Designed miniproteins, single chains. Designs and how they scored, part 15

Each design is a single chain, and the fold is of that chain. pLDDT is the mean over its residues in the fold that is shown.

## One batch from the design tools (miniprotein)

Design m491
Fold by ESMFold2-Fast:
Structure m491 (fold): chain A 100 residues (1-100)
Amino acid sequence: MLLEEAREAIKRGDFDRALKLLEEALKKDKSVETQKEVLELLRELAKKAAEKEDVDTLTRISKIVDDIIKNGDESVRKEAIELSIEIGVYLLEIGVKRVT
């Protein structure tokens, strides 16, 4: 199952593989259950990427989250918006650290 492979990739720190698997899962299954699980995995991935100051990964996660906000189920939009805000805060904190 794509989501199980994505969890393993996140645990290994393989962010590129994790992102590809999560995008594929959303493409193949539009269910609310899959969208919720993807958002949870994207949140875990965002936290790990922020710890490594990986701006490219955070930016890619933000784009997927924005797509879920725009095209996803109404029941997941609040969680997706909250994650988008969290990613924005991570990017601001990294930016401040880099300019100071």
Scores: mean pLDDT 83

Design m492
Fold by ESMFold2-Fast:
Structure m492 (fold): chain A 68 residues (1-68)
Amino acid sequence: IKEEAKRAAEFIETGIELGLSPEVISQGLEKMAEKSKDPEAAQALRKLSELARVSIEKALEEAKKLAE
């Protein structure tokens, strides 16, 4: 879960730097959840995906918290 959250945070951060829309970043997080073998990590990634659609900055903060 910490490793998945770290990768999610890196993905969100890179997406922001590249100017990707919140919807595109959210879709990327959803795909990460689908590829996750850990059910807990998959659930966390789906919640981050939903949060990214509402607030990308908040999604990044939560991903960083989960990675610690």
Scores: mean pLDDT 79

Design m493
Fold by ESMFold2-Fast:
Structure m493 (fold): chain A 68 residues (1-68)
Amino acid sequence: MEEVERIIDEMERQIRENPDQFADLVSRASREIEELTKDAPEEERNEIVGLFDERVRRLSEELQARRA
C-alpha cells in the first residue's frame, strides 16, 4: 500500500507539472501498480484499482476546472 500511494502521489505531481502528458503518465503509473501488485490477492488488487481510479478521476476534474 505505501508503495502504491507513492506511485499515485508521484503521478499526480508529474501530471500537475505536465498536464499535456496526462494520458501517458496515467498509463505509466497504471503499469507500475500492475507490476507491483501482480502477486497480490485479487481482493487487494481490486481495492488498489479502485483507489487509483478515484484519484485519477479527481485529478482529471481538478485539471479540467483549472485549465485543461
Scores: mean pLDDT 80

Design m494
Fold by ESMFold2-Fast:
Structure m494 (fold): chain A 56 residues (1-56)
Amino acid sequence: SEQALKLKNLGNEAFNKGDYQAAVIRYQEALALKPNDADIADELKKAVEKAKKQRP
């Protein structure tokens, strides 16, 4: 799915900028389109962990 790849790339961009909350949202959207994609699932887990550490 081309849309899932675009969402994954948007998640990667957000993650690289340190916007882990945005990365979580984009990876969740990508994973909803490709539920069995282990790479997206792994990136989502990493983004969630980073987002928790950035909580005020």
Scores: mean pLDDT 83

Design m495
Fold by ESMFold2-Fast:
Structure m495 (fold): chain A 97 residues (1-97)
Amino acid sequence: SMSEFNSLKKDIEKQLDELDNIIRQATQAVNDKNYEKAQQLVSQGQEQLRKLKEQLKKLNELSKNNPEYQKQTTLLQFRYIALSGEVFVIEKQIKKA
């Protein structure tokens, strides 16, 4: 339903904002050479990415046959991909340290 889509979309947007904050903190921890803190934050980010992937799949199902909802879902998927890439880069930086 429209209400179900809007509710899930808002939850996903909130979780993407929280993930962005985790990534910012992890980047700062790497810069500070606090690799233990960085690894803990990367692990949190990876768990959040796993949950977001499942929620985005549900959002995609709810967007079926609605072009405007499909467009909104696609933008959130692009944001997910970008943040997933940032977590991957930080994990690689920790392994090289």
Scores: mean pLDDT 90

Design m496
Fold by ESMFold2-Fast:
Structure m496 (fold): chain A 58 residues (1-58)
Amino acid sequence: LANPFAGLPRDEQVRRLAALFRTIAESPVAEARAQARAVLDRASAEVRAAGEALYATL
């Protein structure tokens, strides 16, 4: 799958990841973590580094 944040500035990509992770935190944990991991794996290197810290809070 393509990077879902392609073309966005790094700050916007990080903000979108934070919003997604807040939404996911209210779902069943196993499915939520799988979705978050899939998004991180498709993010750019800079966004993925920032997103790993957010993922650790799930």
Scores: mean pLDDT 65

Design m497
Fold by ESMFold2-Fast:
Structure m497 (fold): chain A 59 residues (1-59)
Amino acid sequence: MDREEALERAIELIKQGKSGREIIDELVKRFGLTREEALEVVSEALKKLDFGPDDYDGV
């Protein structure tokens, strides 16, 4: 499983203004991640973009 591709995709979706739920659903659908794995990827992407968890509803 390519977590690096999933992370890059999550970063792009965050920059596009997608909600945390939409990003998680996209990662699950596109990369076959579990919701738990998708949440970890989104959390890592948010840290790389210097956003706090409170900056996104549902993450």
Scores: mean pLDDT 74

Design m498
Fold by ESMFold2-Fast:
Structure m498 (fold): chain A 76 residues (1-76)
Amino acid sequence: SGASEEETVEMGRIAAAVAKAIGDEEGARELQALVERRASHEEILRKLTEINIRNLDKYKDPEIKQYVLEKQKELE
């Protein structure tokens, strides 16, 4: 009732597209696989956080950088 499954899928889809755009082909494939099998919100967030942490230097969009840093702190 918080983040819906639909919202989770959309997040994973967007994250996969971003990962591909910044050159993380492996991360994009992993995120797409999780979205395809309708993985849990926690699984997608964990994978997204891992990918985003290793790619912080590659992000061109300051909104994406800010979002990743904020979500990383929330996961603690």
Scores: mean pLDDT 71

Design m499
Fold by ESMFold2-Fast:
Structure m499 (fold): chain A 94 residues (1-94)
Amino acid sequence: SPEELLEETARRLTELIEDPNATPDDFVEEVEREVERHKEAGLITEEQAERIRAYAEAMKAKAEAEPEKKREYMEQGAKYTLHVLLEGIERLKA
């Protein structure tokens, strides 16, 4: 279901944020995989996918510039990703 897919996305992104060995590149790669899953399921538009990708890349750049805040930037990236994915699901219910 769309709700189960969103819950799986939240779990995987949380696991990456909690992993001290995960890099900003690993985070962006996982966001891209999750975006493709939601897009293939028809839950988001290409414009929504591009918004998520752009924000994730911006958070990666910030995390690379300020490694001590890596977790904070990955958390911001995850929150934005989940927000846009939820917008997609809610659009289909309306």
Scores: mean pLDDT 87

Design m500
Fold by ESMFold2-Fast:
Structure m500 (fold): chain A 79 residues (1-79)
Amino acid sequence: AKTLDELRQALQAGDPETLAVAAASLLLSGNQAEREEAIQLIVAKGEEAAQNVIAYLREKLGDVAASQIAQIEQALQAQ
């Protein structure tokens, strides 16, 4: 499983695929606090980063990631 540190590194690298993979792993396997922090980090990076993560989750995981996608979309709308 990816750690929050790996997600932070992916956000700094600016590679959309690496970011999406790190985010997806954390959102599926992390505890509640890790998932909430991951969503905040993604949304804080900006709409483009958030949309890249959402696109990856939909294309690769579909319904398995439906709740994670909804959480990112809700957090993005709340800013």
Scores: mean pLDDT 76

Design m501
Fold by ESMFold2-Fast:
Order: structure tokens, then C-alpha cells, then sequence
Structure m501 (fold): chain A 59 residues (1-59)
């Protein structure tokens, strides 16, 4: 699911791992394209991934 890959990219970004963050972001985009997601649906998944990652780091 692209949601998991967007979340993984955000986690890697917070850890300072640029290469891993770019890898997962690219994977998320490829999966979203294969699923035929609209720009609106993609933005919603990115927002959900961000909320999940923010919750993980908030404790």
C-alpha cells in the first residue's frame, strides 16, 4: 500500500537518511500510479502517513 511507503519515507527523513527517504517516496509514487490514484487521493494518503508518523514520534 502506498500509505506504508509514504510513512517509511517520512520516518527515514526524520532520521536524516536521505537515500532511504527518497527510495520509499519513489516506491510510494510508483504504487500510487499503478493503482490509478488521483492527485487528491495521493495527497490524502500523504496526509494520513504524516499523521501516523507524527503520532509515533509524539509517544
Amino acid sequence: APLVHYAAALVAERQGDKETAEYYRKKADEIAEKMGLTPEQRAELEAQARAIVDAWFAG
Scores: mean pLDDT 80

Design m502
Fold by ESMFold2-Fast:
Structure m502 (fold): chain A 82 residues (1-82)
Amino acid sequence: EYELPTGGYRKKPGEPSDPLLEFEYLVKKALEGKIDIDEVIKYIESFKNEDGSYSVRPGLPPDPRFTELAEKAIEELKKKKE
């Protein structure tokens, strides 16, 4: 029931969202102070696999580029919080 305070379209039925665009959108909104930084970090970490890598969708193999982007986004958000 609880929803992130974002207007993202990640939950729209019938249309696959692009997780890369969603990440960039949420990171920009958090850096602008429009949404909670901790909520965005939690969202990004929800894509994290047991081995520390990130996958764009559940059940897909790890994507090194997506992993790098996710780690960099979390680092930028943590720096902004300070």
Scores: mean pLDDT 68

Design m503
Fold by ESMFold2-Fast:
Structure m503 (fold): chain A 69 residues (1-69)
Amino acid sequence: FREGLKERILNRVLKEVDVSPEIAEKAVDEAFKIAEERYKQGIIPSFKELVDYAIELAKKLKEEEEKRK
């Protein structure tokens, strides 16, 4: 959970998922919460896992927005 890491993950999400920066930021924040929960279980998440969490969350948030259209 280091400064700069969130920005790198955010950029990955924006490239992989066509979402607004606001949605991407929410997805990254939620991905770090999931990572923190895994860390409490003795599992250190890799950068790849953090990116995967953020992409999954961004896709879910995008689907929720599309359901309102």
Scores: mean pLDDT 76

Design m504
Fold by ESMFold2-Fast:
Structure m504 (fold): chain A 74 residues (1-74)
Amino acid sequence: SEAFDAALRAMVDLVGTPVMTRDMALQAARRAAERLGINPETAVKEMEKIAEGKSYLTSSEVAKAVERAVKEDK
């Protein structure tokens, strides 16, 4: 989806690494949501669901959290 692709591009700009810690992923989801004009709190909640039980996350997982937040804000 366009939202996923836009979020993935924002993630490359924000972290520049293929893997990040849980805290970095939560911050990245918030910042990507802000760049896309989405509610950052919704993106953080979706990121927390994906990050449950994980110490490391990928840019694709953060982009998926932002994509889910876009669907919730509709």
Scores: mean pLDDT 74

Design m505
Fold by ESMFold2-Fast:
Structure m505 (fold): chain A 91 residues (1-91)
Amino acid sequence: SLALLTALNIALSKLTPEQGEELVKRVEELSGVPLDVDPTDPAALARGIAAVVPHLTKEQAEELADFIAELSGLTPEQKEKLRRLLVAAAA
């Protein structure tokens, strides 16, 4: 989804390299799938996450949205938009 990629790119562009690494680890923990992307490249990270999200349960997608929102300092409105997009893309 272009909307999901756009929302992810906006959120992930706010992350430090350390936060990007934490997010990669969290996505791998939730999905059980290795995420072989550069954690410092927001566009690559957004594409990697978008590819993994269809393998997450809706509950795991909600947990991921919460984690991304916390790391990137999203507003409640931005978080809800991201949550809806991630849940819609999930299994």
Scores: mean pLDDT 85

Design m506
Fold by ESMFold2-Fast:
Structure m506 (fold): chain A 94 residues (1-94)
Amino acid sequence: SEIEKLIEEAKEKLKKAKSLDEVEKIWRELFEKLLSLTKDPELQAKLKKIEKGALEYIKQLREAVKAGKISEESGTNAAKQMLIKELEELSKEL
């Protein structure tokens, strides 16, 4: 399906992402497309919750990098790992 293709393409882009900015851009673009393809209000609510949770985690990682607690590379890798797992879980439910 179009949704499955978008998720797989986003996973590949996330694997290649080199910064938190790239990770956030890939995530936002994916969920904008997913939300445009869904007509079910319950699925839309679920997608918005997943999108928001990931963006909040990325924000926390950015704050940790800014505070010198972790490197940009470490933060980027943590975001990539979490977001790929979220997409794998979402794929099983679609």
Scores: mean pLDDT 89

Design m507
Fold by ESMFold2-Fast:
Structure m507 (fold): chain A 66 residues (1-66)
Amino acid sequence: MTKKELEEKLKKAKELWSQPDSESHQQAGVLLAEMARELGIAAELGRGSDAPAVGEILKKIEEAIK
């Protein structure tokens, strides 16, 4: 996955996470998990994730891309 692809996925994940519905939050979590896996960031978003954990993963992905 290229830096450009990661930036595009991060943008989509942020858009989905900003939506009020749980389905969009679930889709954002999937995208974040894919990006974290590609970047070697440990992510257990499906096993005990909450909003603070998602925020931390977003920060780590942004730092890894830059």
Scores: mean pLDDT 69

Design m508
Fold by ESMFold2-Fast:
Structure m508 (fold): chain A 65 residues (1-65)
Amino acid sequence: MIEEIEKRLDEIAAETAAVNARIAQRGYLSQEDFDRLVDLGVEAVKAAVDLVVEMNEIEQKIRKL
């Protein structure tokens, strides 16, 4: 499960970098780019929460050893 979350975070980071590079090259922020960055931000928060939950479950398993 953690590997799925890592892939999701890597994809979000890559897409965010691509949008930022496009904005920098054009010199302006379009509405479409803004909406995409907001969507990526929301998805990043969801992925971070999922990662924290998975890490907590692993810690609980280790403590039972």
Scores: mean pLDDT 80

Design m509
Fold by ESMFold2-Fast:
Structure m509 (fold): chain A 72 residues (1-72)
Amino acid sequence: LDERRRRLMAETIADPSLSPEEQAVLRALEERWGERVSAAGLARDTGLSPATVSRTFKRLLGRSVREFAEEL
């Protein structure tokens, strides 16, 4: 499950159609792989607002940051 998600994220990060915001969120998430993840933490790492991070994350992964963190 985690390996499948990581593969999907790696393929998505390589997609040139992604916005800089989407790429920044995915890279920050990959760097924190296996660690506790929060919208505030990702916002701090990316320089984006927590609202932008939450919106971008849900768009890319179809889940809230909280739901995703509970599966790590």
Scores: mean pLDDT 68

Design m510
Fold by ESMFold2-Fast:
Structure m510 (fold): chain A 65 residues (1-65)
Amino acid sequence: MREELEREIQEGVDELAAAVAVTVAKRLESKGEDGKEFLRRQAKELREMGNTRAAKLVEEELKRM
């Protein structure tokens, strides 16, 4: 039960991190800057930190843009 709660909290944090990165990328795109390159860099950084779930969420958003 504690492990399930810790997992839910971590999943929420990962989703929030991905959502913040996507929001910043969309703002960059609206200013004519390269938001897709920003997201690629964020996904790489997240994988290097071992946060593969947040990296995957960012990579999926990149595919939709």
Scores: mean pLDDT 77

Design m511
Fold by ESMFold2-Fast:
Structure m511 (fold): chain A 119 residues (1-119)
Amino acid sequence: SSADRQLAAARDRLRAALRDVRDAMLNNSPMSVIQAHIQRVRDAAGEVFDLSTTQEQQDAAMDMMVSAIREMMELGADPERVILYAQAVRDTAVERITDPRRVQMLGETMDHLIEQARR
């Protein structure tokens, strides 16, 4: 359907934004550039959330953002920059997910990933 195509296109934009923030971190880009890419990820995620009609579609977008944290850590990104990105993902979950239990569970996942990034 047209709606399915719009959601797929929004998810492709989120994937591109996630790649850009990862590449900026790995290339030791200035903090202002990292912050701009983090904001672009938040904006792209917001578009996916606005186009999502099911919880599963929202969860898939969150999974993409969380998976990027693990990828950044595996590729040796600066832990402090990974933590800034992880905090932005947590903030996005708090702002966009209405179920307080789901927000709590995602917050716990993000706290665990932030602690892993510090090691």
Scores: mean pLDDT 84

Design m512
Fold by ESMFold2-Fast:
Structure m512 (fold): chain A 106 residues (1-106)
Amino acid sequence: SDAEALLRALLSTDDEEAYAAVLAWYRTHGFSDAQDENGEGAFHVFIRENDLDRVLELLAQGSSPTNLDNNGKDAYEVAKELKNERLAKFLKRLIKELHPDYKIKD
């Protein structure tokens, strides 16, 4: 799957220091984005802008795809409402792999 390929690519880069830094960041800061003045995190903004590179950068820095915006929507729900089926499917797979205990709304 595309999500497995992405996670494998992130894990298979010989940059053990980058991988360790991402994990250390997750453990230290948790899964929270700074919210803008509209109550959306940077993660949700980039999903609305269809900026996949920025979305992946934030994921690698420890941003959680399960974080909710001011409307109570996670990253998958935002992508789904935008009818971006490719991004929605990708985010759903990432959530299942990174947060297996999180209950995704269909």
Scores: mean pLDDT 61

Design m513
Fold by ESMFold2-Fast:
Structure m513 (fold): chain A 81 residues (1-81)
Amino acid sequence: SAEELLQKAIAVLQQALEQKLSMSDVRTILGIILAEFKKHLPEELYEEIAREVERIVAEAKSAEEMAQRAIDLFQRKLAEL
């Protein structure tokens, strides 16, 4: 379900934040998350999330900022389901 995919993505990013992964590693994780979302989410929801993640990746100045902004996005989308 969309709920389970968003919850899993949040958990993975929270773990990345705790492990203090690099910005390159967080970008890679977000790419993997988006690939899974593309396969399983409704197209409209996927496209909206992908667009917002692309903005986060472009604008974030640290791994912590990138991971936290993505967590906040996925939590917001989860609340909207």
Scores: mean pLDDT 88

Design m514
Fold by ESMFold2-Fast:
Structure m514 (fold): chain A 75 residues (1-75)
Amino acid sequence: SDGEKSLKVGLIRRNTEGTILAIKEGDLEGALQLIDTLAPFVTPEQLEQLRQAALAKDIERLQQLTDQIISQILS
C-alpha cells in the first residue's frame, strides 16, 4: 500500500515538472500529452482540471492541483 502510494506520488510529481517545463518552452501539445499519461492515476475531473490549467499556462494552478491530488493519495 505505502509502496504503491509512494510510486504514484513520485510519478505525478515528475509528470508536473515535465508539464511545467513544456509550458515554459512553448510546447503546449507536449504538456497536454504528459497530463493525459496521468489518466490511470487521477480522476477524470482532476485530469480535466490539469488540462485546463495547462491550456491557461497557469503554473501556480498546476502546482496547487498537483499538491491537492498528492494530499488525497497520502490521506
Scores: mean pLDDT 88

Design m515
Fold by ESMFold2-Fast:
Structure m515 (fold): chain A 97 residues (1-97)
Amino acid sequence: VTPEVAEALRQGARDSIAGARELVDKAEEYLKKGDYKKAAHYSTLALFQVLVARVNADLAYEAGALTPEEYAQLHAEIDEITARVREIDKKIEEKLK
């Protein structure tokens, strides 16, 4: 893998994680405001973005663009965002009963 391709793969992984974090932040904001429809919408988008981030991190690692430590850190961030999405979804479910 060329240095340029390696950097593009690392950037793709980082950008997708940043996007997922922004979406989960929006979901939490709307949940706090009592807008459960928008909270659910952004939570769903965050979940799809987390799946993209996981694929990008795996591809970057398989291509040799990430160290084991970098890969572990990215997966820890993905797992954290996934847990936040799960908590938002649970709270929405409880409010719509």
Scores: mean pLDDT 87

Design m516
Fold by ESMFold2-Fast:
Structure m516 (fold): chain A 72 residues (1-72)
Amino acid sequence: MPPLPEIPTPENGIEANKILDDSLTTYMMDALGLDKPPASGSELTTPEQQRAAGQIVNQHFEKLAEWKESLE
């Protein structure tokens, strides 16, 4: 499994969603050996896939919380 990507602090909500989508997609493709992004969450049904997705989601939540705090 590749290391979890470090998610940069986004400038706005649209950028935040794009960063989340791009980073999660890239990580999932590389970690699972996929040739293209998974079409749905049902494709992430193995324990290893679910753990990887959970870890990156937690990292994104931390970065989004920091970003929201920066908005005052």
Scores: mean pLDDT 61

Design m517
Fold by ESMFold2-Fast:
Structure m517 (fold): chain A 62 residues (1-62)
Amino acid sequence: DADEYYEKGLAYRAEGRLLEAVENYLRALFLDPEHQRALDALAEFGETHPEALTEAALRLAP
């Protein structure tokens, strides 16, 4: 479920594992593109850690 990936993203974020947090938020959105909490989390990362967001996106896309 999308909520499971969102919760995993929160856990990784709390540990300072930013890249893995973003990967899990992106997986949540892959399952549910309208997942507002995951969208908000990614927007916040784009504001505070744009490099981590870009790197995670590249790792998930071929």
Scores: mean pLDDT 77

Design m518
Fold by ESMFold2-Fast:
Structure m518 (fold): chain A 99 residues (1-99)
Amino acid sequence: SDAEILLKAAEVVREEGLDPALAESLEKAANNDVEGLEEIFEKELGLKDPAGLLKELESLSVEEIEEKLRSESEVSPRSRAYQLYLVIKGIPEAVKLEE
């Protein structure tokens, strides 16, 4: 369930001491049946092309995403998107995005 992955990601964000606003956004997305990362990128992060960025992230390795994160401004919507994607990708295989 998408909601289960989002709630688990919010828990990881809180446990790691990351931005609490990001955890709140993930919890709201899970509770409002948001269709996953693309809607969070659009609505919470204000990205112009959330689908294009998500497709880019899906094509990159963890190491490549971490390199992009290091080269990005800490306050940019793109840096937040990279952090969120890495957190979700770190969720155990047992909790997958399935229909």
Scores: mean pLDDT 66

Design m519
Fold by ESMFold2-Fast:
Structure m519 (fold): chain A 93 residues (1-93)
Amino acid sequence: MLDEKLLETAREAARAVAEAYRALQAGDRETAQRYGEEAEKLFEEMKKLYKEGASDEAVKEAARIIAEEFAKVGGLSEEQAEKLAEILAKEIK
C-alpha cells in the first residue's frame, strides 16, 4: 500500500521533471519553474512515505523510474542514469 503510493508519486515526479526539461528546451522558463517546484514537492512526499514504512525496494524502483525518464529527455548515458538513480534513492531515504 505505501509502496504503491510511493511508486505513483515517483511517476508524477518523473512527469514533472520531464515537463520542466521540455519547457526549458522550448525557452519557457516560467513553466519550467512551476514543474520544478512540483517535482520538489513530490520528492518530499516520497521521503515522507519512506519514513512511514515504504520498502527499500519501492524506493529503488521509484528512483529508477525518475532517473530513466530524465535520461530519456536529457540524453543521459546508461551509466549516468544508474548513478542518478543511486543518488535519488539515497535522497529519498
Scores: mean pLDDT 84

Design m520
Fold by ESMFold2-Fast:
Structure m520 (fold): chain A 95 residues (1-95)
Amino acid sequence: MSEEEFDREVAGTLLIITLTIAINDAKRGNAEAASEGFELAIKHVEKFKDLFSEEDYKAILTALEGAREAAKNGDFETAIQKANEARDIIVKAVE
């Protein structure tokens, strides 16, 4: 594996783990932990934006911002849905 491929794999894994933890916090009804987790996922996506096309990057950010806002409002169903939309785009982009 090249250094570039290794960095991409590590970045993808960190994004997926961060997002999975936030989704699990939303499933437990923890608005603070879920919203903080989605905010961390947004920061990681911004840091690793070169992994994504412009279209995928915008779609991921829109979904994660929606998930964060929904979690803050106690709308965990919408937060989980939006977070899974972002996760699916991330998984597809890094594979």
Scores: mean pLDDT 83

Design m521
Fold by ESMFold2-Fast:
Parts: sequence; C-alpha cells; structure tokens
Structure m521 (fold): chain A 66 residues (1-66)
Amino acid sequence: ETVTLELVATRHPFGKLVNAVKARKLAKEGKNIKLIAEDTPVGREQAELAKEVLDTYPGVKYEVEL
C-alpha cells in the first residue's frame, strides 16, 4: 500500500533523473509514497523536486521525512 522511496542526495543530473523516474513510476502505479531524504540542502532540494513530480498526479498521497 505505502511504498518508501529513498531519494539520492545529489545534484548530479543522472541521480536527479533516477529520483524523478522512480517517483513518476510509483505515482503511475497509484502507490501511497513515503519520501526519505537527507536533512541537508541537497537532500531537501531533491525532496522538493520529487514533490513537484508527485503533485502532477491527482490523488497520489505522499509524505516527506528528512
């Protein structure tokens, strides 16, 4: 029911793409998502980017833990 997604704390384009692809896949599957990010500027940035992806899917529920 609820799936945990651990975000890679990175500013590298490849790592950012991996985070976005995983978030989008889970959203398309209709999962409730728990986002885990490092409590660092980079980790918080990746959490916000993942939230932007998930917000494009109506009805997807998610929470963020830093």
Scores: mean pLDDT 78

Design m522
Fold by ESMFold2-Fast:
Structure m522 (fold): chain A 64 residues (1-64)
Amino acid sequence: SHMQQRIAQLQAEIAKLDQQIDALDAQMAASTDPQVKLDLGIQDGILRMRISSLQLEINKLKQE
């Protein structure tokens, strides 16, 4: 169905964002510089907010 196709697309986008978060988390873990950790943490937070928005869209589609 159209709904199943849209959910699959959103899940694929979330998976891509999760890979980006994993890379940022690894960079933060490797850094000893507080400023670098802060900057990477902000980027991580932005990506997590995007995932939350996509998850809300999936949840809304599942309730339709």
Scores: mean pLDDT 89

Design m523
Fold by ESMFold2-Fast:
Structure m523 (fold): chain A 81 residues (1-81)
Amino acid sequence: MEKAREEVNKAIKEVMENMTEEKIKERIELIREMIKEGKSDAEIAEELFKIFAEDVKEELKKKGKEEAIKLFEKEVEEILK
């Protein structure tokens, strides 16, 4: 459990540190598109969180950390309740 948590924390840090100007622009454009679609602030926040979660999950997959992926998926499900 603790080792899986450490791997999740590392993946989160990696995703945040590798947030390029290009990626930031892509996220801003997605936010604009969601606003045009009439999505609420809560819906936009949930969608942004899901995209961030997919980025973290991709980093964990690259490292082959199956237990960390399972832990992270469970945490994401609890947050999205």
Scores: mean pLDDT 79

Design m524
Fold by ESMFold2-Fast:
Structure m524 (fold): chain A 77 residues (1-77)
Amino acid sequence: MSPEVKELLEKAKEYQIEADVYRALAEIARVSGRLAEKAGGDGTRAHQVADDMFAKAQEYEKKSRDYKKKAEELIES
């Protein structure tokens, strides 16, 4: 495997890790919102944070897929 392909796969892995972190943060925020609501409080801000973190996770997942696709195209070329 060429060094160029390895660099693209490493970038894909880095973006996937970032996506996984944002998904975990979104889950934590969502659970926090639900717990606040169960206690009779307001979960609105926590749910907004969860939505923002999920959006970031999707962006990083797309970047990871794009880099993986570039690596696959170079292997086939």
Scores: mean pLDDT 87

Design m525
Fold by ESMFold2-Fast:
Structure m525 (fold): chain A 74 residues (1-74)
Amino acid sequence: AQNLADAQAINDALSEPFRRAVARVREQGGDAEAEETFETPDGHLVTVRVRGSVDADGTETYSFRVERRPLPPP
């Protein structure tokens, strides 16, 4: 199934930038961003961006932006 392989690749790509964003927010005590770009087996270019921030009260906020663009046909 096309969707399963792509979902797994996106899930794996999300894990790394999310962990880096969390670590950066906690270590730096401010806004941090991590990004990963990869191609999916179905011919898309996917960019994952994770942005994190921490308030003075210690509240952490994270946002995810996922962009999928079709690669030009061969």
Scores: mean pLDDT 74

Design m526
Fold by ESMFold2-Fast:
Structure m526 (fold): chain A 104 residues (1-104)
Amino acid sequence: MTPLELADQLLDAIRAGASRETILELLKKFVEELKKITDPEEILRAGRHLASVLAELARAGKFTPEIAELIKEAVDYLLSKAPDDPEVQRLAEAIRAEIERLLA
């Protein structure tokens, strides 16, 4: 299963009102597959999907500290693979700011 297919499954599960356990399982699988990406175009695409997942989790009221740590782990990986990409940097900053807002 590709990271994009996992992101789509995760988004559908959140929208369908899936349990926190199901969401955490799918998010862990998404982050694991995302960490296998080495192509710069796929890194940016994965970052955009990560932002969509975060937005949907916030909207559905499913955001937790455990989810925050998994998303931070994914963001750190994306930055490690594309440290000088301005779009990846901007996306990472936006995701981190939203996490801080949601945890406050």
Scores: mean pLDDT 83

